# Designed miniproteins, single chains, continued (3): the designs that were tried, part 73

Each design is a single chain, and the fold is of that chain. pLDDT is the mean over its residues in the fold that is shown.

## One batch from the design tools (miniprotein)

Design m10518
Fold by ESMFold2-Fast:
Structure m10518 (fold): chain A 120 residues (1-120)
Amino acid sequence: MDKIKEEVIKEMQEMKEKVLELFNELVEAAKQGASKEELVELVKKIVETLEEYAEKIAELMKKLSQEDAKEIEDLFISELENIKDSLIDFAKRYDLPQEEIDEIKKKIEEIIEKIKKEAS
């Protein structure tokens, strides 16, 4: 594995760890009876974290071979889809506004399209 590919994998791992930490905070807040507004703000922080790491990963992908970029694309999109599904399931479970659920879907799909474009 080349150094750039290893750097991308490390960024993806750090993203997953930060998202998991924020997700645990989100679940704990919900269990403690946090308002829907507070839960929405925590979800927004998770999406902002995804956007930040997507920018870093997209820039690194430009330096990869086409084969390595495709491998990273497939791995990263898989992780983004899993996070999207988990956030939507959470939002539905805690009856968050449909507008916020639609915004989560839109933002994560925009991240996915950006990653696909960088891998091409």
Scores: mean pLDDT 85

Design m10519
Fold by ESMFold2-Fast:
Structure m10519 (fold): chain A 55 residues (1-55)
Amino acid sequence: MSPLARTIQAFLALVDSLDPERQLQALVQFDQLTRTESDPQRITAGLQALIQQFS
C-alpha cells in the first residue's frame, strides 16, 4: 500500500471517531488540501498535519 493510501485510511478512521462538528471541519480542510496540492508526498505531509491537529 502506498504511503498516501495508508495516510488517507488513517485520516478517515480518525474522522469517523470525531463528533459531527469536528468531522465537518476535518473534511473541509482535507478538501482544501486536495484542491491546492497535486504532489502525493505533499498531500501525505498535509494529511499527517491534519491527523495531528484533530487527534
Scores: mean pLDDT 84

Design m10520
Fold by ESMFold2-Fast:
Structure m10520 (fold): chain A 55 residues (1-55)
Amino acid sequence: SREEVREAVLEEARATIEYMLDFINAKINGTPVDEKKLKEMLEASARTLAALAAL
């Protein structure tokens, strides 16, 4: 449904924001963190935003 699509998009955005904050904190604290995962999440979010912008 439209509501299910909306919630999935919002959940992806929330997960990306949360991981960005965790990434920043990890880098400041010198804790190992997966940079490839961040890149993949950012690329997925960029694709979602581009698709929404085309509507």
Scores: mean pLDDT 84

Design m10521
Fold by ESMFold2-Fast:
Structure m10521 (fold): chain A 122 residues (1-122)
Amino acid sequence: KKVVILGLSEEAVEPLKKLKDYTFYLVLDSNPEKREEQIKLAEELRKAGVKVEELTADNLSTVLGQADKVIAFDADISALGIIYLAKQLGIPVYVLKSNPYRDAFLKLGAKEIEVEDLEKVL
């Protein structure tokens, strides 16, 4: 199973450690401080045996076209283009209720989830 994740939050780490049969394609935040923290959280997931790959501009179209789902964790409005493309491809999009930009993602047709519900939507 292939999941695109937009940002990565501390609260998602323990739930995601259970999902070892998944490959997560991480879109890092454009803010350098958030990006550094998200890289550390991704490395913690990899050490736990979770498959996490960075999603870059070079592989975006190929990976997104094969994604089962998109999930916005600690993603800002810079991720809206990926949400829009996922919607055009008919890919289910989810956003964490804790995301401060969630109303913008919901307007594009994303569905709200609690972090505890990650195992139910994946």
Scores: mean pLDDT 86

Design m10522
Fold by ESMFold2-Fast:
Formats: sequence, C-alpha cells, structure tokens
Structure m10522 (fold): chain A 74 residues (1-74)
Amino acid sequence: MPSEEEFIASVKRLADDIVAQAAATTDPRQRRRLLSSARAFRRYVLKEMEEMNASEEVKEEVERIFDETIAAIE
C-alpha cells in the first residue's frame, strides 16, 4: 500500500491537474467530461480508503481536496 502521505499527494496531484485542465478549456463538453471524471475518481478513492482502513486525517484531507476540485469546476 502507498503511505498516507504518498496517497494524499497522488490525489492532490490528479485533482490539481483536473482543475487546471478545466480552467484552460473553452469546450463545454471537455469541462463536463472533466467534472464526470472528477466525480468517478472521488467514488473510486472513497472505496480505496475504506479498503485500506485510511485514518480520519487522510479521509478529511481527501474529502476536502475533492470538495474543492468539484466546486472549482462547477
């Protein structure tokens, strides 16, 4: 399993990439695709956190990252 620090860093990196792509695009279809991808990724990560018995600190940080990511695209 990745360390908690590595896991959070990976989630943050992917979230930042999605936000940057959404900010750079003028195509509404691309923005909708990125939003859909962010939501699917959030569901996947939440399941993985359950399976790895992630700490409350990790869960809170990851939920915060996804909340900020979704809000930035919407």
Scores: mean pLDDT 79

Design m10523
Fold by ESMFold2-Fast:
Structure m10523 (fold): chain A 80 residues (1-80)
Amino acid sequence: SMRDEMIELLMQARKAKEQGDLDKAAQLEAEYARLVEQYRAKALATLQQKIADLRKQPESQPRAEALERVVAELEALEAG
């Protein structure tokens, strides 16, 4: 999974720093950042579809609460 790949990259970056290979650590950290952005892009597409579907519904308290939950999911994804 992408999460397992991200964890492995972080572990490899830490090992590179411990061995004094700062260039390799920087490259691994850059690759980690790239995977995080790819993960976010895929998750955002799913959340955007949920928001679009909710906006097709009439305005109501349940709709507002559902939108709050989708926003909370977005915040949780950005936090890790």
Scores: mean pLDDT 82

Design m10524
Fold by ESMFold2-Fast:
Structure m10524 (fold): chain A 64 residues (1-64)
Amino acid sequence: DKEKKAEELVKQMLEYLINEDYDLAEKYWEQLRKLMPNDQKRVEELKEEVKKKAEKIRKEIREK
């Protein structure tokens, strides 16, 4: 199921972005692009959403 695989990749990217491990996050992002080659716009939207979530989580950790 492509949706299930995409969800797992997004979860891994979120964890790496929270830890500021941008190189590993990009590797998982390339896997997502390969999984959805005909849906580039959705992949880019997911990337921005995950980046925003990671940034918010990092801010919450630092602000507490």
Scores: mean pLDDT 78

Design m10525
Fold by ESMFold2-Fast:
Structure m10525 (fold): chain A 65 residues (1-65)
Amino acid sequence: MEEIRRDATIGIATMAATVAGFRSRMEGDAIVIEGNLETEDQRRLLKKVEELLAKEGIKLVHVLS
């Protein structure tokens, strides 16, 4: 059950990052989000992704320019 919740959360976070124009990948137990942070909409969506991942104890790493 926990594994399914984790996988679903990662899937949702990955989709949200893609919609915002970022790339995402797994680095061990962490999600890495890469790309250019250019708009307030991107910032807002990224903050929601951070909050979603934090609820499930998933680490998030930013590689943003």
Scores: mean pLDDT 77

Design m10526
Fold by ESMFold2-Fast:
Structure m10526 (fold): chain A 91 residues (1-91)
Amino acid sequence: MERAIEILDRLTEESERLVEKYIEDPFEAEVVQALIRMARSIAKLRIQRGEDPVEEVRRMGELMATAVRPYSEEAAEEIRRLAEEAVEELE
């Protein structure tokens, strides 16, 4: 469980860096980063409650990519790639 949360935190940090890199509007970047942090908090609580870490990371990755897509297609695809790598580390 601890390892799953560490992987989730790393995915979150990397996703926030992509938002900062690809979203030029500071307000839009802050909104998307807040959504990413909220998704991470919910996923962490669900994992700690006994939900499948693989499914929670996959769900978080899809939600984060969807939230970023209107601002940057490139960032959204990169987030999906990072989420796939995180899932592979959990399997």
Scores: mean pLDDT 82

Design m10527
Fold by ESMFold2-Fast:
Structure m10527 (fold): chain A 97 residues (1-97)
Amino acid sequence: KIYRLTLRLTFGPMPRSEMEVLHEVLEYLAKYLARQLGLPESNVEVGAPVYDEETGEGILEITVRAPSKETLLQFAEQLIATFASLIKKSEVEIEEL
């Protein structure tokens, strides 16, 4: 069985240039965490920032595939904890593929 985690993190509002730096750092850390948990970096996808036109907030969506739901929950917990001071809202969804 393979599971997919979708993690949506809302940040800001902040300048686009700062959001682009945050995206780069988050992608680097997400791939690093995947490696630490024994997952290929190719199992991790970090989408480009999406901006909320009403609030000016930026949304980053991370998807990760793993054969273990526990591994995906550990990934989400560690990533959220690392960015906790910057996160306005976090949404976590896990589905079986």
Scores: mean pLDDT 86

Design m10528
Fold by ESMFold2-Fast:
Structure m10528 (fold): chain A 98 residues (1-98)
Amino acid sequence: KLEELLKKIEEYEEAAKEYIEAEADKYPSVAKLQETMEKAKKEIEETQDLGKALRLLAAYYGLKLALLEKKGDPDVEKKAEEVLKELTPLAEEELAKR
């Protein structure tokens, strides 16, 4: 489950990468969020603390989705929505076990 969650996160980041990189230059909050996510992924891999990581990732993806919607890029928006819809039930399933 954890590996599957991390893979979905990577898929989302790959789909949004071009847009997020372009916006990070204009918006310091976006650049800071990228750094926070890199740190969170590393901590998940090292500590296997799924609960804390899922909370941080949920906040991050909410912001990324909002930025993508503002840009109006339909392909990236659709991919982001698809990943979030798949990620949410997996995250809830893991939290229910704990």
Scores: mean pLDDT 58

Design m10529
Fold by ESMFold2-Fast:
Structure m10529 (fold): chain A 90 residues (1-90)
Amino acid sequence: SKKLKELEKIFKEFDKDGDGFLDGKELTKVIKALDLPALPEEWYKINPSLKFGFDEFLELVKLASTLLDKNGKFLSFEEFLEKLKKEIEK
């Protein structure tokens, strides 16, 4: 789908090493872009090595879409994509 292709493009932009996984620095940028206060403890149970591939990235974006921003509003998928793109531009 168009949404999956856009997410794959964003994932590749965060994957600076091009190895198909996000390292700790890249993952921190994603978490901050999505306004997440910290990586949920459940993610350490699912991936204790913190190797974030594209599938894990999709689940994180899905989780983030259920959370309120700092102003108490739910963000649309398009607004989350825009936040991720702004972090890539830095």
Scores: mean pLDDT 65

Design m10530
Fold by ESMFold2-Fast:
Structure m10530 (fold): chain A 82 residues (1-82)
Amino acid sequence: SAFDALDKDGDGVIGEEIKEALKEVLESLGFNPDDEAIDDIMKEIDTNGDGKIDKEEFDKLADALSEVPEAIPKLVKIMQEL
């Protein structure tokens, strides 16, 4: 799954590097997200407020991105380069 590809350490969470990946994906799609926009997305997804994304929170992000072609593949590629 996409989550397994991003969870390289196998600890069941994705760290704060997802914020950089989200910004890069949105910029590659022609958006200019500021830090506030990224923080708002993270607040909606990160329900426990620990700055990490578990599989359930990632599934919410994937659902939000499912309307945008190539967003998930780009996210995986960017995260693999971090």
Scores: mean pLDDT 69

Design m10531
Fold by ESMFold2-Fast:
Structure m10531 (fold): chain A 73 residues (1-73)
Amino acid sequence: GPSEALADSLVDGARHALETEKDPSIAEGVIALQLGVARLLTRKGALSPEAGRRAIEELERLVEEARERARAA
C-alpha cells in the first residue's frame, strides 16, 4: 500500500546514500535525516505503525553502519 511504498522509498534512499556517498560522515548525516523523516511521518500517520516501525528499525541499523564506516575512515 502507499504507506509501505513510502517506507520502502525512505529505506532505499538511505541505502543508496550509504553505497554512493564518498564521505562516510555525509552518508551518516543523510541517513540520520531519513530516520528523522520516518519518525515524523509515523507520528503524523503518513506511515502505518507497522510500516513506520520496520522503516525506523532498518534506518537505525543503517545509521549505525554509516557511523562505523565514518569512524573507520
Scores: mean pLDDT 85

Design m10532
Fold by ESMFold2-Fast:
Structure m10532 (fold): chain A 74 residues (1-74)
Amino acid sequence: PTKEQLFEENKNKLKQIAAYYQQQGRKAWQDISKAMVDASLKSPKQGNKLLRDHQTNFDNDALKKINDERRKKA
C-alpha cells in the first residue's frame, strides 16, 4: 500500500482504539493519535509498531469484555 493509504488505515484503527480506551476512562490514550502521526511521519516501521502495541491491548480488552458478557448470560 501507499504511504498515504497505510497512514489513513493506521489512523482509523488507532482512532477506534483511542475512542474505546477514552470510554473506559483511559485519558492517556488521547495521546495515541498524536504519537501515531509523529511516528508515521518519521517512519512507517514506528507507526506499525505503535499500531500493533495498541491493537494488542484493544483486542485483549475486547476479549475480556466478550468473556465477561458470556459468563453473565450463562
Scores: mean pLDDT 64

Design m10533
Fold by ESMFold2-Fast:
Structure m10533 (fold): chain A 81 residues (1-81)
Amino acid sequence: SKELIERLLAEAREAIAARDFDKVREVVRQIVELELKGEISEKEAKDAVREILTEMARAFGATVLDLDGAVERLIEKLKKE
């Protein structure tokens, strides 16, 4: 659902602003769980995680050399946990 993604993105933005990395990871895990349950598509999950990683990089002055690869690796790692 678009509404579920928008809510989770808002929660991630608040966590990034608060420097709460554990909460950011929790939000990404919730996105992955929604994909595994079939409540969102793989594309919606990847787009949401990409947005979160992009906002983290901007907030911390970091550069992501392979953003799409980082998104795929993070989703795969969380699916195994």
Scores: mean pLDDT 83

Design m10534
Fold by ESMFold2-Fast:
Structure m10534 (fold): chain A 90 residues (1-90)
Amino acid sequence: ELIEKAVEEAEPESEKEREAMRRLFETILEEELTEEQLEKELEIIDEQIKLLEEALKNEPNEEKQEKFKRQLKVLKAIKRILEAKKEKLK
C-alpha cells in the first residue's frame, strides 16, 4: 500500500514507467539504513525538493516546468518512503 501510494503520487505516464517506479520504490524501502543515514537522506531529498521548486518558479518554458513538476512528484514520493522507514525505527 505504501509503494502503491508513492507510485500514484509520482504520476507515471505509462504502465512501463509505473512498474519501473514501483520497483525503484521497493528497492528504496528494502535498503538497510541506520537512523543517521535515513536522516541524512531526508535532508538531501528536502534540499533537492527546495532547489527544484526554486528552479520551477524561475523557469519560463512550460514544457520544462512540467518536467520539474514531474521530478518534484517523484522526489516527494521517495521522501514519503524514507519517512515511513524512519518512523519504523522509533
Scores: mean pLDDT 82

Design m10535
Fold by ESMFold2-Fast:
Structure m10535 (fold): chain A 88 residues (1-88)
Amino acid sequence: RMAAIEAVRERLVAQARAIADQYPKVAEQILEGGRQVADAVAMAAASPVMEDDARRLAEEVVKQLTGEAGRAMGRLAADGLAAARAIR
């Protein structure tokens, strides 16, 4: 259970790093946003009552990004939240 949550968090951070490599001008913002999304997803996976808060946090993070980088981070957040539901 805890190992599954940590594995999801680690994969989300790795995916954010890959997205940052594609958008170097906003790489720092993507890496920080990806870390915040990974933390929120881990919280949602550990506790179902945190899912709405995790979703709002992820939405706020992706709103700060525009264009293709924003869309890529939006997909990362959606996939992460789906993974959190799957391991509950």
Scores: mean pLDDT 78

Design m10536
Fold by ESMFold2-Fast:
Structure m10536 (fold): chain A 74 residues (1-74)
Amino acid sequence: MPSLSELLDEFFQLVSEAFEFMKKNNAPKELQDEVAAVADEVIELQKAGKLTPEKVREAIERLKELLKKVEEAV
């Protein structure tokens, strides 16, 4: 089972890749804002000490669905 640290590394790598893809493909601002909101939620939960592996997995899946929408929008 992945550790919280491993899940966070995967999540922020996906966030970085998502922003690079969106920048290169002129993705809609609304989708860029949604990706940023997911990242901000995870960062806020981590700072508050409320972040769990389950929450990071949910964020990863949400981010993957947003990336599919970005690919469809460009």
Scores: mean pLDDT 82

Design m10537
Fold by ESMFold2-Fast:
Structure m10537 (fold): chain A 90 residues (1-90)
Amino acid sequence: MIPKFSQEEIDEAEARLKELENSDSPLDKLKAKLLKIALEAIKYSQEDPEKAKEYFKEAEEEMEKIYELFKENNAGTREKVEALMESLAK
């Protein structure tokens, strides 16, 4: 199941993405990559659910690699990222 996001929630997430991309922290750059992939999957899910599933499947290996690095560095949003990824996998 893909979480239902409002345009306001998407806009807030995009604003957060810009803040993370402006950071010189390696952890913030990893968070930015994960958030970008998640936002793209969410946008596709709103336009075309079937395309979103294909996109998510193709991106899954890259997301998993980034996610493992994110977990190893113990970035504070791990639990939220896990919940989002689990929702996208359903």
Scores: mean pLDDT 62

Design m10538
Fold by ESMFold2-Fast:
Structure m10538 (fold): chain A 71 residues (1-71)
Amino acid sequence: SMEAARRAAREAEEMARRGASDREVALLGLKAANDAEQTDGIDAGLETRDLIAEAAEKAGATAAARALRAA
């Protein structure tokens, strides 16, 4: 759901702001996107990935954002 996607984006942003590694942020985002794809289809997974990538980039986790966009 979009609510789950927004929650994951907030979690990713908070983790990045607290100094979590880009790898940890990317793994959170990939898991959330996979969960969204399994419940609501491939477009939901892509939307979730994009939302989390934008949140990660906003928080300075640029490598995580790049990984999420590339996947």
Scores: mean pLDDT 84

Design m10539
Fold by ESMFold2-Fast:
Structure m10539 (fold): chain A 76 residues (1-76)
Amino acid sequence: MVQELLEQARQVVAQANAAVNAYLAGEDPEANRQQALQLVEQGEELARQLLEAGGDPSEVARILSELGGSRSTVLS
């Protein structure tokens, strides 16, 4: 359901942000970098499913923007 996909996507974004913060703090950086990248991929797939299910395009755009920021940070 759209609401369930939205909630799952928001949770994945929050988890990705936590992994990025741990990476930046130097806490097991390689493990947290890999975790962040996996969460970004999962979040992008959820965002795609949310858009296909008729979710709000502005909310999808926000999710994708945050995930893109997480990816850029850990790939730098």
Scores: mean pLDDT 86

Design m10540
Fold by ESMFold2-Fast:
Structure m10540 (fold): chain A 71 residues (1-71)
Amino acid sequence: MLEELFEKLRGMLPLTDELARKIAEALLDNPEELDVVVKELLELFLQGKPLSVSDLKNVSEEIREKLKPIL
């Protein structure tokens, strides 16, 4: 599971291996939120904005709290 989440994040977003792994770990208990997290982070990247948890709109509070120390 963790490696599958990691590889999907690495394939969809231009993340460092360390950042992709930390995000994958945050999604481990809620893998259903992977698609929304990828979509919103990709939108931020394409706009040239820093990847920030405060800019994630459709992510649950649980995932926001897990991502807060990472992003």
Scores: mean pLDDT 79

Design m10541
Fold by ESMFold2-Fast:
Structure m10541 (fold): chain A 82 residues (1-82)
Amino acid sequence: MLEEVQEKLKATLEQIKELVDKGDFESAQALIDKLEAIGDRLEEIAVSQSKKDNTPLGVALLLAEAYRKVAKEGREYLEKKK
């Protein structure tokens, strides 16, 4: 599961880079914003789960971190190429 999401996130990062290289900053920014929104939602789920069961944070937190990392890398690439 996590590995499959990481592969998909890598593909999304490559797509962001391709859009930036083409000068399509609007589409690149939209993908970055979407990844951040997904990360925020996954973090909410992880926090809710931890609060309710007091268990070590599950897959949702790891996924949230993965999405945020790719969004950050995409933003840094976009800012460099502006």
Scores: mean pLDDT 76

Design m10542
Fold by ESMFold2-Fast:
Structure m10542 (fold): chain A 81 residues (1-81)
Amino acid sequence: MKAVELFEAELQKMYDEIVEIAREKGLEAAEKKAEELKEKKLAEIEALAAPGSSAEKELTAKVEEYYKRALEEARAIAEEK
C-alpha cells in the first residue's frame, strides 16, 4: 500500500473514533479528540509531502474533510440528547 492510501485509511479510523466518542461520551469529548487527531494528521503530512506541493494540498483537504464530517456527525448525535 502506498503511504497516501495508508494515510486515508487512518483518516477513516479518525472519523470512526470521533463518532464513537460522541456516542459514548458526548460532543465536548468528541470535539477535543477531533482537534487532537486533526493536529496529529496535519503534522504527519509534513513527512509525506513537500511544502506547497499538490500532494500536501490534497492530503490537507482530506484531513479537513474527514474532520468536518466527523464533527457534523458528532453534533447530530449530541442534538438527539
Scores: mean pLDDT 79

Design m10543
Fold by ESMFold2-Fast:
Structure m10543 (fold): chain A 92 residues (1-92)
Amino acid sequence: REIKIKIEVELSPGARIEFSLHISDDNILTLSFRQLGGSARIKITVEVDGYKFYVEGELTEGGGLTVTIDFDSKKITVSTSKGAKAKGTIKE
């Protein structure tokens, strides 16, 4: 299958952010973001098997965002910690 991932990040001046992306052998995508300084607006689009997963998030210093997508079950989990807000949606 073809998986398309687009990540757009808008950072405040002097901002620092760490992110990681991993796809497991069980077809689970994990995206993790941690805001080390400043603020960020994050937009994630993932397309697989005709489904579009969309996440919008805002992070301030100390905030974290984790997005988990199971490509086989078509489930999305969005988790935030401290100083973070996010929303996930699924479209066919």
Scores: mean pLDDT 82

Design m10544
Fold by ESMFold2-Fast:
Structure m10544 (fold): chain A 73 residues (1-73)
Amino acid sequence: MLTPEQQERLSRLAEELTEAIRNGDEERAERYTREMADLLETHDGLSPDEARAEADDIRDRSRARVEAGDGMP
């Protein structure tokens, strides 16, 4: 499992990703998605494919919230 420090970093990246999506900045959204995948691979022991899938899931959930216009789950 991620340490509290690593979990805080992941949460921060997810927040930045949500803002990038909200602003229509797909380049920054992809960058933050990759950074989340790298963190999950390095510190949570996921394979590259598993880490990318998890990061993509976070991105997809953030996009759905932004498209709903409500930002809150």
Scores: mean pLDDT 79

Design m10545
Fold by ESMFold2-Fast:
Structure m10545 (fold): chain A 113 residues (1-113)
Amino acid sequence: SMEERVRRLREEIEARANEILASVTDPQADWREVLKRLFDAFADVLIQEAKELGNEEAIEYIKKARELFQKLVDAGDWDGVRRVLGAFERSLREGKTPEEIAKELYKVAEEAA
């Protein structure tokens, strides 16, 4: 069911986030690289879910959101970065589908850029 798919998506995202954050043991760590790794991991999970659903439009939105997020990180636009990550966290908490998450991330990333 879609409800089970959304639950698995949240669990996979949380597991990947925890793994990446647990690997950051250096107090001199490059947080730009860490943030890009986190978003890439989230994007990969969303792309896989959208692919399994046959939703090519959602895949395109996720890829564009990833490119925009990387630009925000590279520019040091921490307000933009926070808005995109906040939108992702809220979408997961609200139980949005992969397609709804993809569209919201792209919208917020475009508005932040």
Scores: mean pLDDT 82

Design m10546
Fold by ESMFold2-Fast:
Structure m10546 (fold): chain A 85 residues (1-85)
Amino acid sequence: MGITVNRAIRLSEEVRRATEPLGPEVAERSAQLAYDAEMGGADPVLTQERIEVAREAARRSTPEASRLLQDVADRAQKVLDDVLK
């Protein structure tokens, strides 16, 4: 639905801005993870790698960015667990 897509885009943009200082690859992977988590869909091959990237980025970020990245990684992990069943 449009509402979910709009929330996914907004969260993705927020995560990209928070991770931009860590480099474009980390920012893009983290933003995509946020989008996929909000949409409730996951690519099981790529999602695990993106979760690890987000958790590593959280350890090197400000407290605010770390909290955002950990929340996104936790939500993505739940989506991945559901997909892998």
Scores: mean pLDDT 74

Design m10547
Fold by ESMFold2-Fast:
Structure m10547 (fold): chain A 119 residues (1-119)
Amino acid sequence: MTPDVAVALTHNNAEDTRFLLPYLQALPASVKRVALERTPEVSPEVRALIEEAGVTLVRFPRPDLSTLSDAERKAVIDEESALIAEATGAKPGAKVLTVGVARLGDLKGIIAASGTYKA
């Protein structure tokens, strides 16, 4: 099923960015595309690659969730989700595909997880 929004997790390296961007570009034109920048900030080279691909970069310096209470963890996740929704125009009920690059030794692949935006 076609997602409404595709969220790419950024890796601060040009190789993984070049590997992931063709996947985002192959999605239908109706899909809103964002790259989620967490800590550390992406390099100028990575930023240029994302912008040239027509993907919106959303910055959210996410804290370590493992140190937070359940209520604090929910608040951080809700804030990140609200920033993505603002950047994409997504509404509650929107279908979200989260994508990133996974490595296992010398193997490299794209990981994808489907979800629904909750208000």
Scores: mean pLDDT 74

Design m10548
Fold by ESMFold2-Fast:
Structure m10548 (fold): chain A 80 residues (1-80)
Amino acid sequence: MAEVVADGETGEYEVRGEGESNEKAREVGKLLALSLKNGGTAEGAAESLRAVAPEGVEVTAEGNKVTIRGSAEAIAKLGE
């Protein structure tokens, strides 16, 4: 299980679990945090990601943060 958290207020991201060594999962977190920092909303980003998320991927928005949970491989597909 991998978890990616992007914070729109700071532009920071964190990748935990299997995603820590997965370059694509880290890139997803980085691009998401940058998008949120540059005027994207957490809810809007989460809604867009849910529309394209593969099976087993959960996307949640809370405040200024977006959290993606799933396998590292499934999260990596969001970066395509």
Scores: mean pLDDT 77

Design m10549
Fold by ESMFold2-Fast:
Structure m10549 (fold): chain A 64 residues (1-64)
Amino acid sequence: MTEEETKRLLELDKKLADRAALTEEEKKKLLEESVEIGVRAVERAVERTVKRIEEERRKRKLLL
């Protein structure tokens, strides 16, 4: 996870705590943004793993 993504998640948590009177619609948008950041972090982790596997295959390393 990038530093910017971590800072953004902390900012969203703080806004949710400070604005307990937020409407359900506003809370939903903030939660959806948090989920999107999490999904992007997971996608990057998967992409790194796939890249490593592809490099090993390219070098004919039998890592099955």
Scores: mean pLDDT 68

Design m10550
Fold by ESMFold2-Fast:
Structure m10550 (fold): chain A 100 residues (1-100)
Amino acid sequence: SYIVEVDNLDDLKSIIKKGDTVIIVSSSEAYRFLIRGLLKPLGVKIKFANSVNEAKKIIEEESKKGKTVYVFPRNEVIAKELIKYIKENKLNARVIVGKK
């Protein structure tokens, strides 16, 4: 599945493994640092994308390394666009979304 549904951030601890790459997609520096602080204890490699286009480039480059890339989108609009891109290009990446 190209989507990872989580109820809370503690669910990520069971899904994301040490050394996995997480891309935080937001133009907000404050949001990026907040999410980084929450994910840093998991021992993941963190990359920042300021836009959807930057995120697409990073996803494509990181997925070539043979590991699953996780994407943490700022909002549902960004999430839907990246899910479509990943699915259409068959990239080894999963988008983190909150359960509603």
Scores: mean pLDDT 81

Design m10551
Fold by ESMFold2-Fast:
Structure m10551 (fold): chain A 60 residues (1-60)
Amino acid sequence: MDLDKDTINEVIDSLQTMSIDDLKKTLEVYGIKLSDDEILELKSNEDKLVELIKKIVESL
């Protein structure tokens, strides 16, 4: 599913440009509450961002 990879990459870029506060608020809208340390880990770990993006997209 190559189209999904392109969409995921665009979302990753968007999430990486978000502040910690904005990313945290976005996740809370989808029922995901994370600490600031967990948000920093997500920004540093691309695989975890990909998993999170898939969950968010499925919730839309």
Scores: mean pLDDT 71

Design m10552
Fold by ESMFold2-Fast:
Structure m10552 (fold): chain A 65 residues (1-65)
Amino acid sequence: LTPEQVAEIEKGVYIVAAATMLAAARSQGDEELAAQLERYLDGIVKASTPEEAKALLDEARALAA
């Protein structure tokens, strides 16, 4: 795998993780958490590096804990 392919795979994993957390929050009716997770998911999708995406995912995980 090239570094570019590794970065795309890592970012994809972070997007899926954030989307899963958002789906869980919506399923539980936690509207406030869902709104915050939507913002984090958007940030992760728009992140230019996997490091930026991971930092946002880590913030989202801390918020959901």
Scores: mean pLDDT 83

